# Designed miniproteins, single chains, continued (2): the designs that were tried, part 53

Each design is a single chain, and the fold is of that chain. pLDDT is the mean over its residues in the fold that is shown.

## One batch from the design tools (miniprotein)

Design m5937
Fold by ESMFold2-Fast:
Structure m5937 (fold): chain A 103 residues (1-103)
Amino acid sequence: MKRIGIVLVGRNAKEVFPKAMEKVREILAKEKRPVDLVIVDDGSTDGLLELMEEAARELEREFPHVKATVLSLPDIGSDEAIREALSQIEADEYIAYDAETLA
């Protein structure tokens, strides 16, 4: 079955994270394919990781076609963070978002 990968990367984006999650929910509601969602915390110090972990659990409950994974990385940069996220999934197609840009 063809899956799509969705990667969301954030660093110190706690303030905008609720808005980014609204946008993610809109995307997931429109997507009919099975989704591998990877939410990446790239070295936040503002408590973003805990919000990401809770959001991943909520999204899996709301969307039966979604599998959500959270990665914690030590501030390696967005491009490398996306590469690490993609290494966790077997998707032929992917879309990557920055949390601040998406919000």
Scores: mean pLDDT 84

Design m5938
Fold by ESMFold2-Fast:
Structure m5938 (fold): chain A 69 residues (1-69)
Amino acid sequence: EEEIAALRARADELDKQSQEYNKLADKYFEEGKKTGSPELFAKGYGYYNKSKELQAEADRLRAEADALE
């Protein structure tokens, strides 16, 4: 059960980071939209992709925890 608890705690931390990166992506997309800056859109996509990677990792850890019950 310690292993299950650790996997779920790690997944929760990754979800939290994913949400933070999503907020950063939204911020840069909004600024890019206002200014028309391609560099700001590039930063937004960078953070969006980071968010997606972290979310996929969190989902994998949760599936592993569920398999252990």
Scores: mean pLDDT 83

Design m5939
Fold by ESMFold2-Fast:
Formats: C-alpha cells, sequence, structure tokens
Structure m5939 (fold): chain A 85 residues (1-85)
C-alpha cells in the first residue's frame, strides 16, 4: 500500500506544479509579468520537490507527505506575493 500512497501524493504534487504553470501563462497573456514570474518560479520549485521525491530509493509516505506540505507552502507564498502586487 505504501507505494500506491507515495505515487498518489507525487501525482498531487505534479498536478499542483501544472496548475501553477497554467496560471503563469494566463498572467503572461494578460500582460501581468510580475505575477507570471512568481507563479513560474513556484511551479519550478514544486517540480524540483517532485523530482527529488521520485529520485529517492523506496520513498516513505512520511517523505511524500512532507514533500506535499512543502509544495502547498510554496503555492501559498506565491499567492500571497501576487496579492501584494
Amino acid sequence: MEKIEVDTLLAMIRIMAAVMKVAAKNFEKRGDKEAAEIFEKAAEEIEKIAKELEALPNPSVEQAEEALKRSLEIMKKAEEEVKKL
């Protein structure tokens, strides 16, 4: 069961990165360059977390949960930075 749980959490992290990339492109199309850069950097950081988790030999559910928590924090910080623009 652990592998299925880790794979599910990893999929969630990748979906979060994809959503942030889509948001960045939408901001760029509207001429909001600063918002686009913030979301693009957040997406890159979340993708790095996903790659790090995927590279681990036998990743634990706890490691996957921490990776998801870090990804959520990055997303929240990006949203907060955009609100200050």
Scores: mean pLDDT 85

Design m5940
Fold by ESMFold2-Fast:
Structure m5940 (fold): chain A 81 residues (1-81)
Amino acid sequence: MMSNETLNRVIGLVLRAIGLVYDAELSKDLKEQIELLKEAIKLLREAIKIAKDAGDDKLAAAIEKRLKEVEEKLKELEEKA
């Protein structure tokens, strides 16, 4: 089972990524939206790695679902760019 410190670290990365997705939704600049989503993807990938390294495959899978949603948004924006 993941330590409380490790869990808080994973949650912190996910919350930061969610904040970046929110900032991207508020941005009126397509280039800024793309860069913010790319940064969110990097944070989610780091969170997944930490969760997997800690043996929490269920948490990793939940974060991977969110990562796929953000990657889909990025692809849609890049297609319109």
Scores: mean pLDDT 85

Design m5941
Fold by ESMFold2-Fast:
Structure m5941 (fold): chain A 74 residues (1-74)
Amino acid sequence: SMDEEIKKLVAEIEKKLEELRRLAKELGIDVSNTIKNYETQVANAVENRDILQLKNVKDSLELRIAELKRQLAG
């Protein structure tokens, strides 16, 4: 169902937000505004039941996490 897909995407995004916070702490980078922007986008997408926007948020987070992982690797 749409509700189960939304719930699953939100859970996956929450895990990615935790990973982003962990990587940022390791790098000594302040990502507080980035996290707040993602949280706002998720809240709006959930309110509008916008699965496509949730997928876009997840993809954007995966790219940002990849960037931080690259910085940690040198």
Scores: mean pLDDT 89

Design m5942
Fold by ESMFold2-Fast:
Structure m5942 (fold): chain A 55 residues (1-55)
Amino acid sequence: METKTVDVSGVDPEAVAQVLAKYPELDVTYENGVVTLEGPKEQVDAAAAELEKLK
């Protein structure tokens, strides 16, 4: 398993939710404007890259 954090402070929560909905196998924690993604490396990397593009 892989773990990554993405700072989504100031990003539209709806846009964040739409990205995360594409990766239902990921364990997601949202704290203080930071999304923590945990799961298969391929999906974690893809979801993190999508979230970074929302900034």
Scores: mean pLDDT 81

Design m5943
Fold by ESMFold2-Fast:
Structure m5943 (fold): chain A 60 residues (1-60)
Amino acid sequence: MKTFTIEIPDVTRLIGTVLTLIGELPEAEIKVDGNTVTVTVPDDPELIKKAEEIFERFKE
């Protein structure tokens, strides 16, 4: 499994990120702790790449 962690201080952006992850990566385990989103993805290169693309989208 691959784990990604991203910190999003804006609550609206954080919610948008979580909803996008749930919709586009239903295979991933998503945990939210404060402003930190932790995503655990199966060892699938396509799912890993998708998670990185979603994070990049909400980072800029």
Scores: mean pLDDT 77

Design m5944
Fold by ESMFold2-Fast:
Structure m5944 (fold): chain A 69 residues (1-69)
Amino acid sequence: MEEAIKLLEEGGKAVEEGNFEEAIKIGKEAYEKFSDEELQEAAEKLGKETKDSELAQNGSIAVLLGKDS
């Protein structure tokens, strides 16, 4: 779970910066390594730990971008 949370945080930051190429790459890595359920749990934990729901939402967006790649 710690690795999933880190990937979502990195992907979310890439989305926030408008770096969609990096967001897709990170999101694809997260999607390939973890299940949808694990990624949903990681997003919830990221939002709670950082108190930044926008970062957690953008991390989920990075995963969706990676999944469609």
Scores: mean pLDDT 81

Design m5945
Fold by ESMFold2-Fast:
Structure m5945 (fold): chain A 68 residues (1-68)
Amino acid sequence: GPAGKRGGEQAAKMGAAGDAAGAASAGYETFLGSDNPEQKEAGLRAAEAGAAGDAAAASQYGRLSFEN
């Protein structure tokens, strides 16, 4: 849904800027707010990567979540 797309876009932007913690929060919001299974999974992967400090991976998964 729209909330999941917004969260995925934010995770992608924050991760691209090197903000791993911000990307993790946005990815987790996408996981909670989306009703699309692929978008949920990508959001969860962005949250996991961001929580691990991998901003680049969080950005990639955030983008994948936004595009689904």
Scores: mean pLDDT 81

Design m5946
Fold by ESMFold2-Fast:
Structure m5946 (fold): chain A 80 residues (1-80)
Amino acid sequence: MIPDWLTEEQKKAVEEAIEKALQTLRDALAAGMSPEEARKLAIFTAVRTLLEKFPDIPLEVLAKMTEVIAEEINRALAAA
């Protein structure tokens, strides 16, 4: 779940990053990429999205956001 200590803008960015990551995951799998490569691409897409919105984000905050996104990607892969 998205951490309560994040700002409203950061929460929205995480939600958007999750949606983009899950779409990237689905598209990559549909294109014939392995689950491992699709997962890597989805996580990379999410991190890029967050850094584009918050270039000066503290590393600890970025790491926590990335953990949440990675959990969502892992759940989507387990359900597929």
Scores: mean pLDDT 78

Design m5947
Fold by ESMFold2-Fast:
Structure m5947 (fold): chain A 62 residues (1-62)
Amino acid sequence: DLLEKGKAAYLAGDYETARKYYEQAIAENPSWEGYNMLAAVLFKLGKLEEAKEYFDKAVALS
């Protein structure tokens, strides 16, 4: 599961790898979890505008 791989990378502090897995996960199946996790990792990477964009997508699906 791509979300589980992304979460493992995120917990390891590898935010770039987590971002890639979450991007792949939402490309296959858009979900509030996927968008929320991508927003969280983008925030950690300092990409605040992109983080807000994906957070808003997560809220729209929840």
Scores: mean pLDDT 85

Design m5948
Fold by ESMFold2-Fast:
Structure m5948 (fold): chain A 60 residues (1-60)
Amino acid sequence: DEAIERVIAQHLVDEYGIPESEARELARRIVEEAKKVPNPDLRPVALGEIYRRELAERLA
């Protein structure tokens, strides 16, 4: 979980210029929301969808 959060946060900083502290918080929320999906096999797909939604809202 922490490894996935770090990768997402680093990507947000590098690609979109989001401040490190904000990127870290966004990454945490995205991973936590994906973990609420009951079927573990669907969590990677949910993670990608949540990431796109949160990023779109942040960049609006």
Scores: mean pLDDT 79

Design m5949
Fold by ESMFold2-Fast:
Structure m5949 (fold): chain A 83 residues (1-83)
Amino acid sequence: SARELRVLEAMYQLIKEGKAENGYVSARQIAERLGVSVGTVRRHLRRLEEKGLVERSKADPKRYRLTPEGIQLLEQHRQEKKE
């Protein structure tokens, strides 16, 4: 969905800006960037995890990273939208 894609984009931007720790970002960081509730972000992250597009940290279950599949999906979307 468009909402799930915006979560992936926010994660990618946080990683690019050096705001991720070892490639992991928190739901709070994503929520702050998108201007939505942490609860909304957590619901989207769980769906994205089920799809294999993000991975939850085993050391800190509050943190998530992009999978290679998640990065590929974002790259495909970015190629379509460069105006």
Scores: mean pLDDT 81

Design m5950
Fold by ESMFold2-Fast:
Structure m5950 (fold): chain A 70 residues (1-70)
Amino acid sequence: NKAKELREKAREEIKKGREALEQKDFKSAVQHLNKARELTRELKKLGDTKGAEELEKEIEEVYKELAEKM
């Protein structure tokens, strides 16, 4: 299932973004979050709007934390 694979990849990218943020590697954190956003856009194209919205919310929360720490 392509939607499931995209959700799992997006979650992994969010996790890597959070890990980079904890290390204060802001460049790496942004790169992982941008990749997660691309994966959520693909997920929306496949019709998994709810899954994409949940992932987008998590990505936005990490971006907010990133902005506060920069």
Scores: mean pLDDT 85

Design m5951
Fold by ESMFold2-Fast:
Structure m5951 (fold): chain A 64 residues (1-64)
Amino acid sequence: LAEEVRRKLRELGMSEEDVEYVERVARENNNDPLAVIEKLQELVKRGADPKALFEVAKLVIELA
């Protein structure tokens, strides 16, 4: 994940752990936006902010 994207995720209120998880998922799925979105939905089930996750999905799609 680009440093600019990582910084923006922090500004949206995502925890360091959640940002690192998103980075890991992106790397493991070759930045496939559909696979990343699917994994981010699991973060919402674990209590992550859905607004932050929508912004991440948008950024991943735009960078793909």
Scores: mean pLDDT 66

Design m5952
Fold by ESMFold2-Fast:
Structure m5952 (fold): chain A 66 residues (1-66)
Amino acid sequence: SKKKQGKIDILEGSVESFRAMIESIVKLMKENGEPEEVIEEEKKKLLELIKEAEKKNKEEIEKIKK
């Protein structure tokens, strides 16, 4: 069970790390003087990628929990 939990923790942690990375990217874009519209467009793209990753992670977690 410990090995299964470790895999789940890694999958959940990877999404959290990705969210933190998106926040860092947005901050850097603001510091570099990127237009707000460009920042919002990039943020939307990154949020769609995270949504896809969350879906895949849920599927993998269900396989692990079986």
Scores: mean pLDDT 78

Design m5953
Fold by ESMFold2-Fast:
Structure m5953 (fold): chain A 81 residues (1-81)
Amino acid sequence: VSQETLDDEIKVGLAEILLAVSKIAVKNATPEERPEVLAWIDRAIETARKYLEESTNPQAKADIERIIKELEELKKQVEAA
């Protein structure tokens, strides 16, 4: 495993952590906390997009793109609720 491949794998892992924390925030937030949860998800999406831009491995890019789509769907769920 090259350092570049490891760095991309770490970025995927960090993006997965952002998604997991976002899901926990959505599940546990009160209606009054909705704006705070939306702000968190927006920051998580922006951070994951940076990881996507910095990644070179095609599989890592695909995994991060999937995570971004899940974060975007999660945001839509919060906005609709």
Scores: mean pLDDT 83

Design m5954
Fold by ESMFold2-Fast:
Structure m5954 (fold): chain A 104 residues (1-104)
Amino acid sequence: ALTQSPTSLTVNVGDTVTINATASEDIGTNLDWYKKKPGEEKELIISNASTLAPGVSSRFSGSGSGTNYTLTISNVQPEDEATYYAKQTAKTPSVFGQGTTLNI
């Protein structure tokens, strides 16, 4: 299972945000991060814990391995308002965490 913290947060434009995910077992670097806006499908932003997806802003970064993972968003912009989901890819079926909602 994946647990995300916090469940929601409210920040100002220009802030730096950290979102955490904890896996119940060692999944190595097999964790992806997704951005979800209402009415849209989930967009991949970080793969393999730390690899930035093509076309995604360098303000996003990921880190972590084993059981603890962090998504960092620097210089938050209005377009970053979304729900962010961690997904474990180590085992089938792949499973999403509950999500963290970022409000600006």
Scores: mean pLDDT 86

Design m5955
Fold by ESMFold2-Fast:
Structure m5955 (fold): chain A 71 residues (1-71)
Amino acid sequence: SEEYRLLLEVLDEVGKRYPASAAAMKARVEARPDFEKMTLDQGIDAVYAAGTTPEEAEAAAEAVRLMRQRS
């Protein structure tokens, strides 16, 4: 499944409100060796794991909301 494309799309959308947080999280998720093989649930877990600051945690929650809405 190309769920990683949805992940990139929602991080780009979240980046309109949280540009630095979304860029940092996107880099961390893309660095994962399983990135292009992720299921939706694995992508959600990866986004939450990528949120390491309070602002990144808010960005992660918004990205996950959009992933669930658009899935």
Scores: mean pLDDT 82

Design m5956
Fold by ESMFold2-Fast:
Structure m5956 (fold): chain A 77 residues (1-77)
Amino acid sequence: AMATLSPEQRDFVARVARAARAGNYDEAIALLEELKAKSTSPEAQALFDRAIEAVRQGKVDEAVNLTGRAVLVDEDA
């Protein structure tokens, strides 16, 4: 079976999505940087970096998708 996000990770993705969709990019970036700092997976860290860049570019849907992928990879590692 594919790895499933924990309730905590799902809440985190939802928080990033709400901040980004509200145009609060600074909050979305801060949340992503916090989780990236706690990650030891290079693959997850790279996906968090891409999500942060997508937020900075206003690519909200891409940022949310990358955030979900990053937390899934981080949980599986």
Scores: mean pLDDT 78

Design m5957
Fold by ESMFold2-Fast:
Structure m5957 (fold): chain A 69 residues (1-69)
Amino acid sequence: DEEIEKLEKEIEEDPTNAEAWFKLGLKYYEAQKYEEAEKAFKKAWQLDPSRIEEYIEVMNEKSKKIPKP
């Protein structure tokens, strides 16, 4: 996925870019790569814990589009 590669490059250039880590996590989650998504989300949270509430809200919005159960 070209978008994932772009995010990986951004992280390689700036490993402290929490937003890039969060976006990478969302892309992995959408691709059903849940283990990779979890690692990326944890990294984003470690880099910018002040944005946890915003991250949770965005993730919940994405989850609403996923069929249950």
Scores: mean pLDDT 72

Design m5958
Fold by ESMFold2-Fast:
Structure m5958 (fold): chain A 66 residues (1-66)
Amino acid sequence: DEIEKLEEQLIKMAKSLIEAGISKETVKTMAKTYAELLKLRGVPEEEVRRIEKKVFEVIEKEVKKK
């Protein structure tokens, strides 16, 4: 599933950025920008918002581990 692959990729990128010391605010902004790009690429808005929410949850969990 292409959408599942995109979600996994975005989660992996977010985790890597947080681990590299990039701020939570910056990583969330990057995730929002990527989500809007997915919408422009034809991913349904409901799936884009679901992915965005999941990525934000991952960002919050990774920040708490620091």
Scores: mean pLDDT 80

Design m5959
Fold by ESMFold2-Fast:
Structure m5959 (fold): chain A 85 residues (1-85)
Amino acid sequence: SLLDELLSDEDFKNALLEAQEAIANGDVEKALEALDKIEEILKKKVPEEKLEEILELLEKAKEALKNGDFKEAKKQLEKVLEILK
């Protein structure tokens, strides 16, 4: 799957782990930085057909973080990973 290929990329894997850890710890700044890294990698590697939906979900995750809604941010990130399967 595309997700398996992305997880073999050290930069993507590290950004994903940073995002998940920052969300779990309530660190908004670190979570936003990690999601920005994820977005830049996905823009280069994801087919156009899936990219629009993924970018919308990442934007929803970032908005949730800005509103202090870590549960919603996690949910939106999980939806991104599901589309990448």
Scores: mean pLDDT 87

Design m5960
Fold by ESMFold2-Fast:
Structure m5960 (fold): chain A 85 residues (1-85)
Amino acid sequence: KEELIERLRKVRPAVLAFAENPKATQLLIDAAIALINGDEEKARELVKQAVKESKDPMAEFDRYVAPLLPDEIAEKLRKILEEEL
């Protein structure tokens, strides 16, 4: 779990360089880290912020964030994102 979080933090600057909305994508990566740590409340708060920052937060998630995550975490985060849209 710690190894996955460290990997996400290392990759974050490169991902943000390619993201169409870097602020929304950063918030979604931070939400993923919160979920990995078991903090679903913080993850939901960060997802709400990402939804306000992007016209298409689901596309940002699917393109730039979901490929970085284990399937279980990606599915949980996608569900939270769907609920907050």
Scores: mean pLDDT 81

Design m5961
Fold by ESMFold2-Fast:
Structure m5961 (fold): chain A 85 residues (1-85)
Amino acid sequence: MKLVIEIVAETEEKAKQAMAQIVTLLRKLGYFDSAEVTGNRGVVTARGISLEQAKKISEEVKKIADRVGATQLKVTLEEDPAALP
């Protein structure tokens, strides 16, 4: 499955801090695919994840967002992304 995490923070620096922590978590677990930051908004994608792992990662990501003071957090799990190679 594919997990897409979108975060919005008060400042670009806070968004980068949150993104760095989330990317580090995903890399440690072996699921990191991609990350992008545009202003105070960050998007990170994880691949090869199970439903149980997605739940645990979502909880950790929420803790990171709360710690950094993010204003918005959206976590989307996609079970069957169309036409992946």
Scores: mean pLDDT 80

Design m5962
Fold by ESMFold2-Fast:
Structure m5962 (fold): chain A 87 residues (1-87)
Amino acid sequence: MEEEKRKEELLEKIREYLEERGVSEEEKEKLLEYLETLSLDELELLVNALEGERRELSEEQRKTLEDFILFSGELSSEEAEKLKKEK
């Protein structure tokens, strides 16, 4: 129960990040669906990387972040390409 709640909180932080980046609703839903398949630990590593903590990114953390970005870029040519352009 606690773990599920923490996972929801992390996903919500990622949603805010995507919203600030101007990610489309379709891309957000697809990314969140992918992120829901990740473990709690993987989500924590991703959020910590996005927040720019004083933590040096390990190769595992970098891979998680890279997969997130690549998933965003490759998922939909129309919407993903507009991520940087929209807002």
Scores: mean pLDDT 62

Design m5963
Fold by ESMFold2-Fast:
Structure m5963 (fold): chain A 66 residues (1-66)
Amino acid sequence: SEVAELLERALELAEQGRYEEARELVRKAFTLATDPAVRAALAEALKAPDEEMPRNLRVALELAKS
């Protein structure tokens, strides 16, 4: 899934503290996602503070892999 690949890269960037680059990939994933649960998780990740971004991206990634 392209969504899962984007979220794996976004998680790597967020874990490195590169939050704005991670958000760009999350925005792209949001435009490609069709599953309502994945879209909701991605919207929440985009609204989250930087500290919470890795956790929120892990949740979204697991949903995207399902």
Scores: mean pLDDT 85

Design m5964
Fold by ESMFold2-Fast:
Structure m5964 (fold): chain A 84 residues (1-84)
Amino acid sequence: AEKYNQLGIELAKQGKLDEAIEYFRKALDLDPTYVEALVNLQRLLFLEGKGDEAVKLSVEVSRAVPHFKVKDSNAYPLAVGVAS
């Protein structure tokens, strides 16, 4: 899950938003409670004009693990730091 999230971040930095979204979804498919990938996916979906899908995905995964939190926004510049 973590490696896919990192690859997604790198792809997003290259402007390959579609591929980045796919990698974040892969991270969540492996670990639906991986909040970092969820937030990164939310950020990119929002940029693509799919904010509703991003919000629904974020709420769904976060509710699955209500006590799981992302505390270090500096580790997720595309999502937590800029879109959280």
Scores: mean pLDDT 65

Design m5965
Fold by ESMFold2-Fast:
Structure m5965 (fold): chain A 68 residues (1-68)
Amino acid sequence: SSSREQSLLDIIKYSNEAVEAATKGDKKKAQESLDKLTQSLSTIADQDSVDQARSDMQYIIDKLLAES
């Protein structure tokens, strides 16, 4: 269960990092954090769920970057 717990903590961490970076206008850091987030998600979710989550999170990041 430690690997699942670590994946969940990483998901929270990278989600927060992606949103913070996007809010600050740091597109590169937001994208790097999103990539790490999707890697962590892939350890606990099926590919279709990961693809949907990535698309939804990219949409939010792009909106936040446009408002920066």
Scores: mean pLDDT 87

Design m5966
Fold by ESMFold2-Fast:
Structure m5966 (fold): chain A 69 residues (1-69)
Amino acid sequence: LTASVINLRKTIRELTGHNLSDAELQEMINEFDIDGDGTLSDDEILKMLMEADIDGDGGISLPEFITMV
């Protein structure tokens, strides 16, 4: 697994309490991977999650996260 998969899992778990499969996390990273290098920094992932949180309650849904792309 890439460093981005581990980082994304940690961020989602800490913010939402959700545990995603490695395959689902990899697909999400591929969709968000603008550079095509298979890597996203902690700051980039957090920024994307913050933009997906459009209801402002501090809860980020997976559908909202995916629809950002």
Scores: mean pLDDT 56

Design m5967
Fold by ESMFold2-Fast:
Structure m5967 (fold): chain A 59 residues (1-59)
Amino acid sequence: MSAEELSQLGRDFKEGKVSKEEAKEKLLEMGYSEEEAERALQSTDAFERALLRKYLEQQ
């Protein structure tokens, strides 16, 4: 998984380029749980930070 891809997904969701469902599906494909994906998407302000933090913790 790429941190750049996670950051881009966060930006696209924040800008309305992808739906909540599309962003959730991509997070699940990246190995996040449904619960984790939903929590990250509940706050657009924290979306990118939550995804990057989770990615870094897995390394």
Scores: mean pLDDT 67

Design m5968
Fold by ESMFold2-Fast:
Formats: C-alpha cells, sequence, structure tokens
Structure m5968 (fold): chain A 61 residues (1-61)
C-alpha cells in the first residue's frame, strides 16, 4: 500500500471514531445542535467520511 493510500485509510478510521463518539455523546444527553456542529466539523476535517457524517446527522433528527 502506498503512503497516500495508508494516510487515507488512517484518516477514514479516525473520522469514523469521531462519529461514534459524537453519537454516544448525543445518546448521553448532548444537545442536537452541538452534535450537528461536531458532525459538520468532522466532515470538513475528514473528507473520507463526509457521507457517513451526513447520514448520521439525518439519523439524529
Amino acid sequence: MSREELDREVERALGLMELAIAKKMYENGAPLEEVKAWLDRFAERYPEIRDEAEELKKQLE
């Protein structure tokens, strides 16, 4: 695997972990508006998981 491919896989894994944490925080009572802001920031930070972030955002509504 090239360094570029490895870096993309690592970024995707980190992004998915951030999404899982955000979902768990919402389940523990974090405000929906705050969680949506986190998901938008994660989608910007980790373009590899933009679709997953948007899907999760829809699921929380």
Scores: mean pLDDT 79

Design m5969
Fold by ESMFold2-Fast:
Structure m5969 (fold): chain A 89 residues (1-89)
Amino acid sequence: AALALAALALAVAALLLGRVALDLAEAADNPEALRKGIAALLLAIGAIFLAEYAIATGDLAAAVEALREAVEALRLALEALREALAAGG
């Protein structure tokens, strides 16, 4: 239970940060930050669905995979945010 809930929480955080990164990247006209932000959003959405599946079924393998995807989505969202913020300098 805890692992799937952690994956869901991280995936939601990645989704929110990815959205902020996309808004900033669009304002800065930074196509690389936009690409990473989009990738983060898509991966976060996938991780959310997989985490919800793991919560519903108790599938530990699905919970582990959801956590991996959530962590990668968060990494991409943070990279997109950094690049979007750097584009103004």
Scores: mean pLDDT 82

Design m5970
Fold by ESMFold2-Fast:
Structure m5970 (fold): chain A 88 residues (1-88)
Amino acid sequence: MREKRIEAANLTVAAGVLVAAASIAEYDKKDPGPRLSAEEIREQAAELYTRAAKLFKEAGDDEGARSVLEWARKYLGEETAKRIEEAV
């Protein structure tokens, strides 16, 4: 249980970093930015949030899973958050 919660927390942090990177890429559209588009980076963040939510749920940490969905909803939008919730 402890290892799954730690891995889920690490994935949540990584997803947050990707969300920040996507926002920077979108803002700096005028300059040659990161090799990945903001959309591609957000898709990677969604995958990490999905894995994190699954791991929290498997660990019995429903609060952790819910927090991940709230972060996904806030940063990736309601539609993406619903897709993540359906996958978990």
Scores: mean pLDDT 77

Design m5971
Fold by ESMFold2-Fast:
Structure m5971 (fold): chain A 57 residues (1-57)
Amino acid sequence: SDDAALAEAEARGQFYLPAIKAANKTIEENKDKPDDEVNLEASAAGKATAQKLLAAQ
């Protein structure tokens, strides 16, 4: 049923929320940089936080 897939998707979204916040914070702190560089740093920050969350499971 679709209910299990939806619940899992929501749980994953909630689980990765700190990674999303880390990426957004990086964008906010680095808005003086060109968009390409800001996006690379934000992606790196989000991935690093996601890896820490996965390691903490």
Scores: mean pLDDT 76

Design m5972
Fold by ESMFold2-Fast:
Structure m5972 (fold): chain A 92 residues (1-92)
Amino acid sequence: KVDELIKKAREAFSEGNYDEAIQYFEEALKLAEERGDKRKIAEIYMLLGEVYFKKGDYEKAIEYFNKALQIAEELGDEEMVKKYKEFIEKIK
Protein backbone atom coordinates (compact mmCIF):
# COMPACT_ATOMS: atom_id res chain seq x y z
CA LYS A 1 0.00 0.00 0.00
CA VAL A 2 2.76 2.48 0.96
CA ASP A 3 4.75 1.60 -2.20
CA GLU A 4 1.62 2.11 -4.36
CA LEU A 5 1.21 5.64 -2.94
CA ILE A 6 4.92 6.36 -3.46
CA LYS A 7 4.56 5.19 -7.09
CA LYS A 8 1.56 7.52 -7.65
CA ALA A 9 3.43 10.39 -5.98
CA ARG A 10 6.51 9.82 -8.17
CA GLU A 11 4.33 9.75 -11.32
CA ALA A 12 2.67 13.05 -10.31
CA PHE A 13 6.12 14.54 -9.52
CA SER A 14 7.52 13.51 -12.93
CA GLU A 15 4.53 15.23 -14.60
CA GLY A 16 5.19 18.45 -12.64
CA ASN A 17 2.07 18.00 -10.49
CA TYR A 18 3.92 18.86 -7.27
CA ASP A 19 0.84 19.44 -5.06
CA GLU A 20 -0.62 16.05 -6.11
CA ALA A 21 2.76 14.38 -5.44
CA ILE A 22 2.85 15.96 -1.96
CA GLN A 23 -0.66 14.64 -1.18
CA TYR A 24 0.28 11.06 -2.15
CA PHE A 25 3.57 11.25 -0.21
CA GLU A 26 1.70 12.59 2.87
CA GLU A 27 -0.72 9.62 2.65
CA ALA A 28 2.24 7.23 2.31
CA LEU A 29 3.94 8.92 5.29
CA LYS A 30 0.83 8.46 7.47
CA LEU A 31 0.69 4.73 6.67
CA ALA A 32 4.44 4.29 7.26
CA GLU A 33 4.13 6.10 10.62
CA GLU A 34 1.16 3.88 11.63
CA ARG A 35 3.33 0.82 10.88
CA GLY A 36 6.45 2.21 12.60
CA ASP A 37 8.46 1.70 9.40
CA LYS A 38 11.29 4.16 10.14
CA ARG A 39 13.24 3.28 6.97
CA LYS A 40 10.19 4.00 4.79
CA ILE A 41 9.47 7.21 6.74
CA ALA A 42 13.04 8.42 6.00
CA GLU A 43 12.61 7.54 2.29
CA ILE A 44 9.32 9.47 2.09
CA TYR A 45 10.82 12.50 3.90
CA MET A 46 13.67 12.54 1.35
CA LEU A 47 11.16 12.41 -1.54
CA LEU A 48 9.02 15.18 0.03
CA GLY A 49 12.17 17.31 0.34
CA GLU A 50 12.87 16.77 -3.37
CA VAL A 51 9.32 17.83 -4.36
CA TYR A 52 9.44 20.98 -2.19
CA PHE A 53 12.88 21.82 -3.64
CA LYS A 54 11.50 21.58 -7.22
CA LYS A 55 8.47 23.62 -6.14
CA GLY A 56 10.86 26.36 -4.89
CA ASP A 57 9.96 25.92 -1.21
CA TYR A 58 13.56 25.62 -0.01
CA GLU A 59 12.72 26.02 3.69
CA LYS A 60 10.41 22.97 3.67
CA ALA A 61 12.83 21.06 1.42
CA ILE A 62 15.68 21.51 3.94
CA GLU A 63 13.34 20.59 6.84
CA TYR A 64 12.33 17.29 5.21
CA PHE A 65 15.90 16.44 4.12
CA ASN A 66 17.08 16.97 7.72
CA LYS A 67 14.23 14.77 9.05
CA ALA A 68 15.17 11.99 6.61
CA LEU A 69 18.88 12.20 7.49
CA GLN A 70 18.13 12.19 11.25
CA ILE A 71 16.10 8.97 10.96
CA ALA A 72 18.82 7.34 8.80
CA GLU A 73 21.40 8.23 11.47
CA GLU A 74 19.11 6.91 14.26
CA LEU A 75 18.80 3.61 12.35
CA GLY A 76 22.61 3.38 12.10
CA ASP A 77 22.28 2.73 8.37
CA GLU A 78 25.62 4.11 7.16
CA GLU A 79 24.80 3.41 3.49
CA MET A 80 21.47 5.28 3.72
CA VAL A 81 23.15 8.20 5.56
CA LYS A 82 25.87 8.34 2.84
CA LYS A 83 23.28 8.20 0.03
CA TYR A 84 21.13 10.96 1.60
CA LYS A 85 24.16 13.22 2.30
CA GLU A 86 25.39 12.76 -1.30
CA PHE A 87 21.92 13.63 -2.64
CA ILE A 88 21.65 16.76 -0.45
CA GLU A 89 25.17 17.92 -1.47
CA LYS A 90 24.42 17.38 -5.18
CA ILE A 91 21.26 19.57 -5.14
CA LYS A 92 22.98 22.47 -3.32
Scores: mean pLDDT 84

Design m5973
Fold by ESMFold2-Fast:
Structure m5973 (fold): chain A 60 residues (1-60)
Amino acid sequence: VEEQIQTLLDYVRALLKEGRVEEARDVADAFIEHLLKQGKITPEQAERLRAEVDRLAAEA
């Protein structure tokens, strides 16, 4: 799961560098939702990941 999370964050950063902020948020939310439905992360971990994505988007 940690490798998948790292890959997601790297992809989000790449989209943000291209100015594709809405796509970065949509991709992140879809992937986080998928991991939640699979039971691979907790709701608390999902909330922390969403906060990290929002932080990255705000800094872009």
Scores: mean pLDDT 79

